# Ledger of designs, part 106: designed miniproteins, single chains, continued (4)

Each design is a single chain, and the fold is of that chain. pLDDT is the mean over its residues in the fold that is shown.

## One batch from the design tools (miniprotein)

Design m15906
Fold by ESMFold2-Fast:
Structure m15906 (fold): chain A 103 residues (1-103)
Amino acid sequence: MSKLEEAKRIFNKAIGEIRRLVDEAAAHLTPEQAAALRADVDSIINEAQKEIDKAKTVEDILKAFEKFYERVLEALRRHGVPDDILERVEEVMKKAIEEIKKI
């Protein structure tokens, strides 16, 4: 696997972990709030996947990941996701960024 493909794999794994945490958060919201949260996060993930597909370097992946991180946290805060889940999201993202930096 190339360094770029490894970075893409790490980013996609983090997206999967974030989806699970969003599902956990959504389980504690009303159906309408859960739908709005999922829609915002899905939009952010779709944009991130387009950036992953276009990335030509590990640096491109890292830049796309940092943008993804900022947008996900903003969306979760906007939808009133509890701080404990926000902290777990930040942990997932920081670990993934550090793994990409080691490539």
Scores: mean pLDDT 87

Design m15907
Fold by ESMFold2-Fast:
Structure m15907 (fold): chain A 90 residues (1-90)
Amino acid sequence: SPAEEKARRQARNAEIVAIVREISRLLDELESLLANTKDPALRKKIEQEIAKIKAQVSDALLSGLEALRDVLETAKKTLEALKKQKEELG
């Protein structure tokens, strides 16, 4: 029905907005991690991953919701891995 189609579009749009906001929050955490990192090699890696995620978000917005979900999961894993690497450096 037209009402069901409208509800599906509204739900999809709400999920896209929520995912984009969460990716932005993760990017802010990566930028904070970069600001608190002194090791030159790790700094370069964090900068590269931030740039990569920003590019992936731009591409995913054209590809749709499933691509955005994949970018979100990749961003979460990237942040966790980089936080662990920073902790190991002291």
Scores: mean pLDDT 90

Design m15908
Fold by ESMFold2-Fast:
Structure m15908 (fold): chain A 70 residues (1-70)
Amino acid sequence: GSAEARELVERALEALHRGDVETARELLEKALSLVTNPDARRSLEAALEQLDRGDVAAALSALHEALKAL
């Protein structure tokens, strides 16, 4: 549900602050599988794309937007 997705996104933010990109990616992919809200899905997909590009700062911004939509 939305509460589980929120918890996963918050844990992903903590992982990124520690530099643990792989754990953050796994948590975000799980969160995306639980979310049906189109705005939250777009922000989560954007965060994953930014991590693929190595842009952690942009990924963090996208995750904060995802939390607002959740």
Scores: mean pLDDT 85

Design m15909
Fold by ESMFold2-Fast:
Structure m15909 (fold): chain A 68 residues (1-68)
Amino acid sequence: GKAPVPLTEEAVEALILGLKDESEFVREAAAEALGKIGDERAVEPLKKALEDESEFVRNAAKRALEEI
């Protein structure tokens, strides 16, 4: 059976930390995953990612915000 605790909560927190990773690839993947989950807790971290130095991260954050 599935665990009774919502697995998405821990995933969202881990992905929000991923938005601050030193690797642009990790930050991009974290932004995309947060958009697919659609959790409102990601909105403010994703808005900060819109100002990221990497265009790939900024594009992923923009798409994620459009999905939430």
Scores: mean pLDDT 77

Design m15910
Fold by ESMFold2-Fast:
Structure m15910 (fold): chain A 68 residues (1-68)
Amino acid sequence: PEEKIKKYEEEIKKDPTNADAWVELARAYLEKEDYDKAIEYAQKSLAIDPNNLRARAILELAEKKKEE
């Protein structure tokens, strides 16, 4: 998870409008069980691309995990 976080942080630094990079960063934090950051980054992806189904799925899963 840490290697993926660094990779996608670099992608976002290069292009902060890359919704897919925000999705992958959210997924990496979800794998690390950092649900707050997973939610935050999934929301950033959805702000850029509201139709990103992967971002929506990660957001829903992270919110559910946070409530448990």
Scores: mean pLDDT 82

Design m15911
Fold by ESMFold2-Fast:
Structure m15911 (fold): chain A 106 residues (1-106)
Amino acid sequence: MVPLPASAAPDAEAVKARVRAALEAEGFAEVADEAAEAFARGVVAYGRGDYEAALEAFLRAAELAPESRIGAAALRLAGEAARKLGDEELAAELFARAAAIDPSLA
C-alpha cells in the first residue's frame, strides 16, 4: 500500500520510484513504469486541486495494474477525487472496487 503524501507539492520522481518498486514486488514489472507515472501524475494533480486530472490519472494507474495493491490504492484515490468533484455515485463505485481488491481499504 502506497500512502498519498501530505505535502502540497509532492516529488513526482520519488512517488514514481516508490510505486514502481511496489509494482515490481507484486509481479507487475512490465507495467510498473507506466502505472507509476500515471499514479505520480494523479498525486501531483490532486495536490494542486486538479481533481479531474487526478481522477483520470489514478484510473489509468488502476487500469494498468488491475488487482494489485497499487491498483487498489489508485481506485481509492480516484474515489476521493470523484468525491471532491461532487460525484458521490462514482466515488462509491471506486471505493467498492478498491475494497474488493484490498479489504484494508474498505
Scores: mean pLDDT 80

Design m15912
Fold by ESMFold2-Fast:
Structure m15912 (fold): chain A 58 residues (1-58)
Amino acid sequence: EVRETTVEVEAPTEEEALRRLEALLAEIAAQVPVEVTAREVEERDGVFRVTARVRLTT
C-alpha cells in the first residue's frame, strides 16, 4: 500500500530544521521505503518550520 503524508520539524535556524528533518526521514527510511516529493520552508517569529511531503510504501 502507498501512503502520502507530511512530516514537519521546527527549529530556531533553517540549518537546524533541515538537519532535524533529514534525521527523521532517515529513521523512517530504515523501517519503510520513503520518497520525498516536496519540501517547503517557512520562517515565523524567528522559528523555521520545514514541511516535507513523503510517499511511504507499506
Scores: mean pLDDT 80

Design m15913
Fold by ESMFold2-Fast:
Structure m15913 (fold): chain A 78 residues (1-78)
Amino acid sequence: TDLPTDPEELARLLERLRARLEGLVEQAEKAPLEEAKRLAELVREEAERMAADPRVPEELVRLAREAVERLERVVEEQ
């Protein structure tokens, strides 16, 4: 994946991914079922990519997995 080699840029990218995952979960909770399903798939793909990358901290991988579980529950609840 297109991860920056610069440590400063990498740290910023990881922080932005964290914020994006939380935002996607919140958007899914307010979105119609079809959009919530799309957001769940998007986050699932991001979580898989993060888990496959050894440069990504375990804490962010955990956050991504939690976001996937929360999105799946939002979809099932609606």
Scores: mean pLDDT 73

Design m15914
Fold by ESMFold2-Fast:
Structure m15914 (fold): chain A 84 residues (1-84)
Amino acid sequence: HMAAASEEQLRELEALAAEARALLREARRHTTDPTELAQLDAQLATIDALVAAVREHRTAELAEQAIAVLRSVTAALRARLAAR
């Protein structure tokens, strides 16, 4: 039997997803290359799907994996925006 996702994990996931979406919107504002825009759109779709999967299954393991992925994505997007 899988452990249920904690309310704390779900709050952290939602906060990270909101940050990732904000960073993706900012990246789009500075990107005119159609290939890069398509990649940013694909990243947003992946984030939305990952959050939806955690909400549906509500397991601690999936929440931990999703949080780790979102932390990596937000760090990469912050680095991208800082690079100009």
Scores: mean pLDDT 83

Design m15915
Fold by ESMFold2-Fast:
Structure m15915 (fold): chain A 66 residues (1-66)
Amino acid sequence: SLLEEGEKLKKKGEEAAKAGDYKTAAVLYDRAAHLFEQAGDFASAQEARAKAIEAALKAGVTNAKA
């Protein structure tokens, strides 16, 4: 189901964030949010989007262009 795929991507995003790969985490969280929206779970979509924004901000700090 779309909800299960969203949860799977959210967990992959959490693993990427734990590894310090915030760019990948941001992409995975954003994809999870899209799937939650498609499933009609707008609360989970909003939470995933917030995590994507947080990861993107951290990516700007930790993966600054050299």
Scores: mean pLDDT 81

Design m15916
Fold by ESMFold2-Fast:
Structure m15916 (fold): chain A 62 residues (1-62)
Amino acid sequence: SMAEKREEAEKKLREKIKELGKLTGASEEEVEEGFKELSEREDIEEATKVVEEQLKKIKEEK
């Protein structure tokens, strides 16, 4: 269903933001705020891709 697809997208976004937060030293509160901002956007999948690109860059720059 569409609701299940949305839940899956939100879980994926949350996981990626948590990973980014761990790498940058962000607090759990900051991670939750970031998730809220991005999950309210029309293009949750695009927001997730942006977070994935940031994670890749951070991991590759070492």
Scores: mean pLDDT 76

Design m15917
Fold by ESMFold2-Fast:
Structure m15917 (fold): chain A 95 residues (1-95)
Amino acid sequence: MSVEDFKKILDKQVELIKNAKDELEREIGITLFAMTVALAINEAKRQGKEEVAEKLSQLADEAFKKIRESKTPEEAANILKEFADEMVKLLEEAE
């Protein structure tokens, strides 16, 4: 998966969460985001980029901790967007 494709997928998932009509749609969006990040972590590990995988895992853990404290879909989407942008930057800087 390219960094451009990763960003595009995450941006679509953030929009899905932002536009969620109920808690079920919000949870589906969050689950899809988590799966996409897990795939990126696994790919980094397979490529021997252990430090990148560790940093992605730390960003994911922090993001999901903050989401559990969020009260609205907009708040959750904003949190995930900030962490998505940081993850994309990390991957762009990795060879």
Scores: mean pLDDT 82

Design m15918
Fold by ESMFold2-Fast:
Order: C-alpha cells, then structure tokens, then sequence
Structure m15918 (fold): chain A 57 residues (1-57)
C-alpha cells in the first residue's frame, strides 16, 4: 500500500542520513516493490536510487 511505501521511504532517508547506504538501498527497493502496481513511475525512480546507493555501498 502507498502508506506502507511512505513509511519505508522515511526509514530509507533515516538510514541514508546515518550513512547506512546498504540499508537505505534495501528500504528504497522495498518501497519500489510496493508501488510498482500503483505508481510505476515513482517505483522506477526509487529502484534507480536503490541501485545507485548499492553501487556506492
């Protein structure tokens, strides 16, 4: 659900602020998975962010 994805995005931002890029990437990917069926454009953007963070982790 969108509300669950928003919670995951908030947690991802907290992880990013803490310097935990691997955890941030995981949380963004989970948010993208939840949004894929309801907001595919936003889901794709979150997947791209997760991929970039994983490359730097």
Amino acid sequence: AVAEAETLIAQAKEAYAAGDFERAAELYQRAADLLRGVDPVRAKSLEEVAAILREQA
Scores: mean pLDDT 82

Design m15919
Fold by ESMFold2-Fast:
Structure m15919 (fold): chain A 73 residues (1-73)
Amino acid sequence: EAEELLRKGSEAFDAGDYEKAVEYYEKAIEASEEGSRVRVRALYNLAKAYEKLGDEKKAEEYRKKAEEEEKKL
């Protein structure tokens, strides 16, 4: 499920639907375990989606979360 949600988020992102990408990436994060590879990827992708939406503060917050969880891989 988490991998599928991550894939759907990436499809939305590639289509330019950044709001939908955020929604799917958030669901992928909820469906994944802390420190898992899928969660780290979802957190980085969520940060990119927020950058595209112009929300630099959220982009930075989620990038930092991704970096912290990546250290547990």
Scores: mean pLDDT 84

Design m15920
Fold by ESMFold2-Fast:
Parts: C-alpha cells; sequence; structure tokens
Structure m15920 (fold): chain A 57 residues (1-57)
C-alpha cells in the first residue's frame, strides 16, 4: 500500500452522512469519467460529516 502519492481532490461538509456520501460519490464519478482513479470516503467530525475524494498525486 502506498504511503503517499494521494491528494484530496474534493472535500464536502454535510449535516448528514447520506448527504456527505452523495457529494463524495458525485465527485468520484466525475473524476472517473475523466480517467482519474478516485477513492471516496466519509468520516464524522464534531457532529458533522465530511466526505472526501482522494486521487493519485
Amino acid sequence: TPRRSYRVAERFVAKTREEAEKLAEEAKRRLEKQGIEAIASVSQSGGEYVGSVVVPA
């Protein structure tokens, strides 16, 4: 597993996990349509949900 070589392409903050997942998935699909491998994830931070999409740097 590579330690580096990834960057955050998009990050979203939402009130609900479902909204954060939706935004991250939409960004992932957009990047994948451009031929860019993308990983979407959602985490909880301080009562909010953060959706992140990372791509190879």
Scores: mean pLDDT 79

Design m15921
Fold by ESMFold2-Fast:
Structure m15921 (fold): chain A 71 residues (1-71)
Amino acid sequence: MVARARELLAEGERAFAAGDLETAVRLYEQAGKYAAASGDEELLAEALRRLAEVHRALGDTERAQRLSAAA
């Protein structure tokens, strides 16, 4: 589970860097699910922080703030 969460975070970073925000959201959400399932609170917090960053880029500041608070 942990290895898969890290892979998804890396894939999400590449999508975000490429400007593919929709793919970045999907990958970071999946990374968070795998991190939560493995009980890795640090990876979960990282996934939520990255997801917040994507939502800020999309202009959804309210959702970004909620995700940052959850991390």
Scores: mean pLDDT 79

Design m15922
Fold by ESMFold2-Fast:
Formats: C-alpha cells, sequence, structure tokens
Structure m15922 (fold): chain A 61 residues (1-61)
C-alpha cells in the first residue's frame, strides 16, 4: 500500500539520518515530498513529527 511504502521510505531516511549520511532538513524534505507524491501529506507530517521526537530524545542522551 502507499502508506506502507511511505513508512518504509521514512524508515530508510531515518536510518540514513542517524548514520550521518543526510541532514535533518534533507530527510524532512524527502518525507514531505513522498507524502505529497503518494497522496498522504498528513501521514508524512506525522512521520516527520516522530522523527523530530527521536532526534530530540537522542540529543538529551
Amino acid sequence: SSLEELSEQALLLYGQLLAGRISEEEAIARIRELGKEKGHPEFAEQLIANLRLLLEESRRQ
């Protein structure tokens, strides 16, 4: 499904971001564009919110 594909792509981008291969801005922009392409912009914003929470938590450690 398009939601599953978006979730899989977001997970890949999360991994790349955590590995230092892409920037936070790049990951967010790509997730947002994928959400637009797949017709689920609201779900993409939820994935971005989750990404920001994970990064915030990581910075506290």
Scores: mean pLDDT 82

Design m15923
Fold by ESMFold2-Fast:
Structure m15923 (fold): chain A 65 residues (1-65)
Amino acid sequence: MEKAKELYEEGKELYEKGELEEALKKYKEALELAKKENSEIVKEILEEEIKVGVEILKRAVENVT
């Protein structure tokens, strides 16, 4: 089994639980491995990482504003 896919699924589970920082960490780890493995899921990981990053930034902006 591709290790990158395992980390990606862990990240999705954390995101569903609302643990955005933990999800981002797992997505970054999954992306690093997926690039090394030349995995088909690189694009999917990038999309989820962007999604989580945007949510984190929105919450940060709301705290400042």
Scores: mean pLDDT 78

Design m15924
Fold by ESMFold2-Fast:
Structure m15924 (fold): chain A 75 residues (1-75)
Amino acid sequence: LSKEEKKEILIALATMEAHLLVKEYRRRGLSLDELRAQAEEMLEKFKEIAEKNGVKDAIPEIERLIQEALDEAAS
């Protein structure tokens, strides 16, 4: 995989996981604090993967996607 392909895949995975997190939050009646804690754990995981794969430039987009998901859930 090229660097660009790795970046695209990582962003796509982050998007899917963020959607699943919000769906699970709504389905299970989790608290916003629990949602935020899981989102922070998810972000740290993606930061580690991005660093290992040389695509740290994907991190700002992943942070944005996760924050948007949190903002929607909190609305």
Scores: mean pLDDT 83

Design m15925
Fold by ESMFold2-Fast:
Structure m15925 (fold): chain A 100 residues (1-100)
Amino acid sequence: MEKKEQIEKDLKEIDELEKFQEENRDKADEVSAEVKKRQAELSDTISQLTKIMADKYTDIYTPRAEELEARLPADPEGALAEARKIRKEAREAAKKELLE
């Protein structure tokens, strides 16, 4: 029951933490302990999101790997753009799976 609510809260905290790190780059040493503590508290959700993203990326990329590798020498920018699109799709699928 609490699972979805906790994940939603963790995802919002991850977003806030990234924003906090960007706003405090000049104060990295002073905020480092707080950042590490918050990352540790969110580590389970971060790990779950990362693992699901990796699985989704592998599922989408693997059947297309040979095609993309064949394209790389002639069209490296196009191949990289396609890989970037696959990563974006994997990330969105991972977020959806965590919230469902």
Scores: mean pLDDT 74

Design m15926
Fold by ESMFold2-Fast:
Structure m15926 (fold): chain A 98 residues (1-98)
Amino acid sequence: IPTMAGTSALAKGDYDTAIAEFERAIELDPNDARAWFNLGNAYYAKGDYESAIEYFEKAIELADGTNSRAWYNLSLAYEALGDYDKAEAYKQKAEEAA
């Protein structure tokens, strides 16, 4: 099960394996908002904040804006890039979606 294998790899710090398994989950179900969210988390953990942002935005889109954790993590990714204005804006959206 790609999603379970990806989550296990993420927990072990094996981010490349996690990415590959979550990408496989998305190939099987492109509307799996959780797989997109987890893919974003894996890229964030690798320090690829631009890719993380793209995948968190996709997770939010598929969850119709209701994924408060994706909004919060999007805020953290923008903070890591030094965009503090966007970080605060998305943090507020996370609170509104909770």
Scores: mean pLDDT 83

Design m15927
Fold by ESMFold2-Fast:
Structure m15927 (fold): chain A 79 residues (1-79)
Amino acid sequence: MKIDEREVVEALGLMVVGIDLSLSKANPEETKRILERLAEFDPEVAARIAEEGAQLFRSKGKTDLAEAYEEVARELRER
């Protein structure tokens, strides 16, 4: 069975969002690096995860994380 890279990227992206949500002081710079790395495999799924994460963190008042996710989503959607 050929592993679908899209499914792996989606699972890893959701895991990153879950970890960031659980941490009281997540590192936005590391979050950006991880999401950018995932985009090397599937930029569309990575952009979607970044967009959803940005909205989630904005609603939770985690402004620095929201801005990091928004920046990644913007960069991926531009290309």
Scores: mean pLDDT 79

Design m15928
Fold by ESMFold2-Fast:
Structure m15928 (fold): chain A 74 residues (1-74)
Amino acid sequence: MAAPVVRVSRFQVGDIDVTITLVQEGTTLTITITLTKDGVTKTYVEVLELDPADPDGNHARIANLVRKALEEAE
C-alpha cells in the first residue's frame, strides 16, 4: 500500500490568496483549491483518476482546473 503524497502550494494572484492542496493516493488525485478575496473564501474540490501512461494529459487536466477556479474568482 502506497502512502498518500500530499503537496501544498500557496501563492497570491493580485488580491487573491490561493492555496492548492494535492493529495495523491495511488492513481487517485484529490485537488483542493481554496481562493480568498476580500474576506470571501471559495473552495473547489475535484477528484481525478490519473493515467500513469499519460503524464502530459494529467498535467493539462490539473492546469485547466486551476485556471477555471482562478477565472471564476476574478
Scores: mean pLDDT 77

Design m15929
Fold by ESMFold2-Fast:
Structure m15929 (fold): chain A 68 residues (1-68)
Amino acid sequence: SEAEKLRDEAIEALKKGNISRATDLAYQALLAAGKSREEAANLAMKVQILAMMGRLDDAEAFLREAIK
């Protein structure tokens, strides 16, 4: 699906250390997965916070759970 494609691109951006790109892609992936704008923004912010804390594995796991 488009949501899974965007999710995988967000995870690739996380692995490359591009937190800004990863956050933007996570937001688009969550919207494509059917989340509201508010929910997608809140979930993308959680991904950003985890990534900024260096918790990249947790950010990836969170995205995979949120977008199936």
Scores: mean pLDDT 89

Design m15930
Fold by ESMFold2-Fast:
Structure m15930 (fold): chain A 62 residues (1-62)
Amino acid sequence: SLVERVREAAERAGVNPEIADHLIELVEKGLDLDSAIAEVAKRFPGPQTEADLARLAAALKA
């Protein structure tokens, strides 16, 4: 499932657990991945979140 793929990718990418949990929660509620990422970026603005989300996106492509 998309939720399982996101969880696995977040673990591999070393994403902050709070950021990963919020992203997974949004996906479970029916948001598509791009919309969920955008919402997380709004909720946790800053370079650390941007770096975490970039690593997550790269991990999902592998």
Scores: mean pLDDT 81

Design m15931
Fold by ESMFold2-Fast:
Structure m15931 (fold): chain A 112 residues (1-112)
Amino acid sequence: SQAEIEELLRRAEELIRRAEELLRRGDVEGAIRLLGEAIDLLEEALRLAKKNNASIEILERMKELAERAKKLAMEVLRKAGDNKELILRAIGEILRAIGLIFDLELLIEKRK
């Protein structure tokens, strides 16, 4: 349902906000963990949005959150230093966010 999608987006936005705060405090590991959880919620929201023909407004909000997640993952990558695990995790989350943005852009463009 639309309400179910909106709740997933609200939870994802809160996780992104918390991840941004953790990153500002130097908790790079905490930030990437919460970011991964937020991207999981956005992927679930996209599955429901495709099934329920979600409004353009919801799709645009999802895209905004996915773009924020990508930016945050890129910041994690910049702060990863020589931590190979963290570098690989950050790259993984960047790629997941790019995939979400691409899928959302295609879905929005189909709604003329």
Scores: mean pLDDT 90

Design m15932
Fold by ESMFold2-Fast:
Structure m15932 (fold): chain A 67 residues (1-67)
Amino acid sequence: SSAEKERLIAEAERLEREALRAYTRGDYVTAAEHLRKAAELYEQAGDLESARRAREGADRLLELSKQ
């Protein structure tokens, strides 16, 4: 439903904000986990473009964490 899609997107956006807060603290693994969860919610909402961007962001943060 439209309401369910809106809820999923709002939840994904909240996770992106949590990822930014984790990133600011240097917690790249936690930030990547939040972005991966956001990508899953965007996929459930049918927003494949936002899901792709969130996944790419998570991948970049995981690369930073492997140093």
Scores: mean pLDDT 90

Design m15933
Fold by ESMFold2-Fast:
Structure m15933 (fold): chain A 76 residues (1-76)
Amino acid sequence: FSPLESAVFREVALHHAENPDNPIASYREIAERLGVSVPTVRRAARRLAAAGVVTITPEGVRLARADPAAYEAAAA
């Protein structure tokens, strides 16, 4: 993954770890934390979703129920 895609994945994973009862990280929150635009986050999230490591929802992005290999590929 690109550095931006890896950063977006890290923010989604961090949000999930901090908020296990609400694992959906908003596009706006991720954009603010990374200092990028919401469309930039959406583009990165689509690439991660295509790889099976996150799920896109109307509210934002969450970790997907990916197989262990897909999850480890995103984390590496």
Scores: mean pLDDT 74

Design m15934
Fold by ESMFold2-Fast:
Structure m15934 (fold): chain A 80 residues (1-80)
Amino acid sequence: DERLLAMFTTFAESSLLQVEHYAQTLTDKSEFNKLAQQILDSVKKTAENVIKKIKDEKVRKEVEQKLAEFEARVQKIIES
C-alpha cells in the first residue's frame, strides 16, 4: 500500500510540474485549459485505480487528500 501511495505522490507531483510548465509556456488559454483538464482527468483516474487496490484505510485517505490538494492547485493555476 505504501508503494502505491509513493507512486501516486510522484505521479501527481510530476503532473503538477507539467501543468505549471504549460501555464508558463503556452500563450493560448484555450489550449492550456484543454491540456490542464486532460492532466487533471488522468490524475483523477490514476487515484481511483490506486484507491481500489489499497486495503489500508489511512493510506487510502492519504491518496484522497493528495488528489484533493492536486485538484485545488491545478484549479488555482487555471483561474490565474
Scores: mean pLDDT 84

Design m15935
Fold by ESMFold2-Fast:
Structure m15935 (fold): chain A 84 residues (1-84)
Amino acid sequence: SEIVARLQEREAELREAEARAEELIAQGREKEALELVLDTVIRIARENGDEALVLLAEGAYYYLVEGDKEKALELYEKALELYK
């Protein structure tokens, strides 16, 4: 099944990203770990057409990785509009 294959590939990709993030955290590279996890979530959300999750994850990226609170709020507001 194509759905099962995509789910399995997603699980493998998330597991790989988690393992890499844990290595980065162990090295004190927490910002890089957050960036890796958020990039992976954004990519998967885009592949699934989950626009609200893309905007939320991009907002988290700008807030946590870039320190851009204004851009993060803009993206969060756009995500909330999609949940109406």
Scores: mean pLDDT 80

Design m15936
Fold by ESMFold2-Fast:
Structure m15936 (fold): chain A 65 residues (1-65)
Amino acid sequence: MEKVEKAEEALKKGDLVTAAKYVSSTGVPEAERLALKAIIAYYEGDEEAAREYVEKAIEVARKAA
């Protein structure tokens, strides 16, 4: 799935917001929910939690494919 691959690439570059946006548009409800949590954590200044939520969202999206 192209959006998951783009999310993984953004995550490797440290762009957590871009990674979360790509995962949120995969159409997988669980991945979209986790991506939203990642964005909220990022805006609250918890960059480590944001990264963990993005990684979890990517895993969920891959398993749904």
Scores: mean pLDDT 81

Design m15937
Fold by ESMFold2-Fast:
Parts: sequence; C-alpha cells; structure tokens
Structure m15937 (fold): chain A 57 residues (1-57)
Amino acid sequence: MVSDEQIEDIAEHLSIRSGLPKSRLEELLRAGDWEALRELAGPADLAVAKARIERYL
C-alpha cells in the first residue's frame, strides 16, 4: 500500500513534468486512476511514476 508521503512525492514529480496541479495528481494517484493519469501526464512520465511506486512497494 502506497503511503501519503510516497503519493505526494510522485505527484510533485508529475506536476513538475506536466505543469498540472499537484493536488489534482495526488487525487488521481490515491484513486488509482491510471487511465486518467496516462491521458494527463503522458505515457513516459506515467512509466516513471509507476517505477517509483514499485520501488516503494
């Protein structure tokens, strides 16, 4: 299970790369909505985020 701190770190990384609000990305990450994240952040940045989550698991 991914912690709030891990979600915040991943959301900040995606926010810097995509220009999207960190709060919106945190909401989607907590919901596990990978399809919406893929549409917003793009496949390359999503792959980096998934790899980071796997390191925390």
Scores: mean pLDDT 69

Design m15938
Fold by ESMFold2-Fast:
Structure m15938 (fold): chain A 55 residues (1-55)
Amino acid sequence: SLMDKVFSKMSVEELEFIIEYLKEVYKNPGASEEVKEKVKKQIEEYEEKLKEKKA
């Protein structure tokens, strides 16, 4: 998929940066529950890709 190709080209540093950004979005008190659930899933996906790259 397009997303899988994007992940494969991302560095460890870029993945870590995106994860930290998403965690900030998740902790934003103005974010809706729908946005928080979506962001939580994205964090999990990026963390799995980061783990694969660090292995």
Scores: mean pLDDT 79

Design m15939
Fold by ESMFold2-Fast:
Structure m15939 (fold): chain A 55 residues (1-55)
Amino acid sequence: LEKLSKEQLDKLKKLVEKAEENGTITPEEVKKVAKETGLSVEETAELAFKLKQEL
């Protein structure tokens, strides 16, 4: 997580928070965040999962 920019981290946090509210992470939302952060879909999903464990 320390290698991520503040913008990338904020996008991932919002993805995790939205997933908690909806009870699931949608593939569409993961793709959107991946495009916005420049990360792959797989990396975005892994980082969101790791961030959720730390929250």
Scores: mean pLDDT 74

Design m15940
Fold by ESMFold2-Fast:
Structure m15940 (fold): chain A 62 residues (1-62)
Amino acid sequence: MPKLARATEHIPKAGPNDLALRKGDLVLVEEEVDETTVLARNLATGEVGLVPKSYLEVLEEV
């Protein structure tokens, strides 16, 4: 199930497949890519990209 999460850190866009996040941004985790990385959508910008799981606080499953 998709999960709602919040960014715990400011993450600038490092690569073309990475998701840029501000601390406190809400994201929807759409897919787990591996144990350390997810594909997520930034709900403030609508952008989709890769995010390290360690930078996300899971809030709820939707």
Scores: mean pLDDT 78

Design m15941
Fold by ESMFold2-Fast:
Structure m15941 (fold): chain A 75 residues (1-75)
Amino acid sequence: MERVWEELRAFAREALAWLEKETGVDIRKLSPEERDRVIRELAEKLAKEKGLNPAAIETTLRFLYGLAVRLEEEE
């Protein structure tokens, strides 16, 4: 069962690196307010590029960030 956690931790690291690359900032070092703003801006950009609902993308990005941070806290 350890393989699943290893894959999730690898995904978490990739997700955080991707967010840093797309936003140009280390999102983990931002205040909660700045983080929400950056995530909203990224969600709107991705929604335009993919033709998706920006609110759905924002919710997904916030979920992925929260999951990634929790997985890093266990290391």
Scores: mean pLDDT 73

Design m15942
Fold by ESMFold2-Fast:
Structure m15942 (fold): chain A 72 residues (1-72)
Amino acid sequence: MSKEELEKRLEETEKALQDAIANKDLPGLRKVLAEAGRIAQEASDNGDVEVLKRAAELYAQARKAIAELEAS
């Protein structure tokens, strides 16, 4: 996957995270978590530090949102 494709997927996944948080969509948050993990792995394999950093932050935010929603 190219860097441009990873950045586009990252932006789409960031938007999906915001939508899922606003809607308290647990299945949507789990999809975001899985996609952020996939983007992070691909960025790591490509040596793309900036995309990896953004994907790791996205993963952390999705994980936190899932934990908070499951605690409710």
Scores: mean pLDDT 83

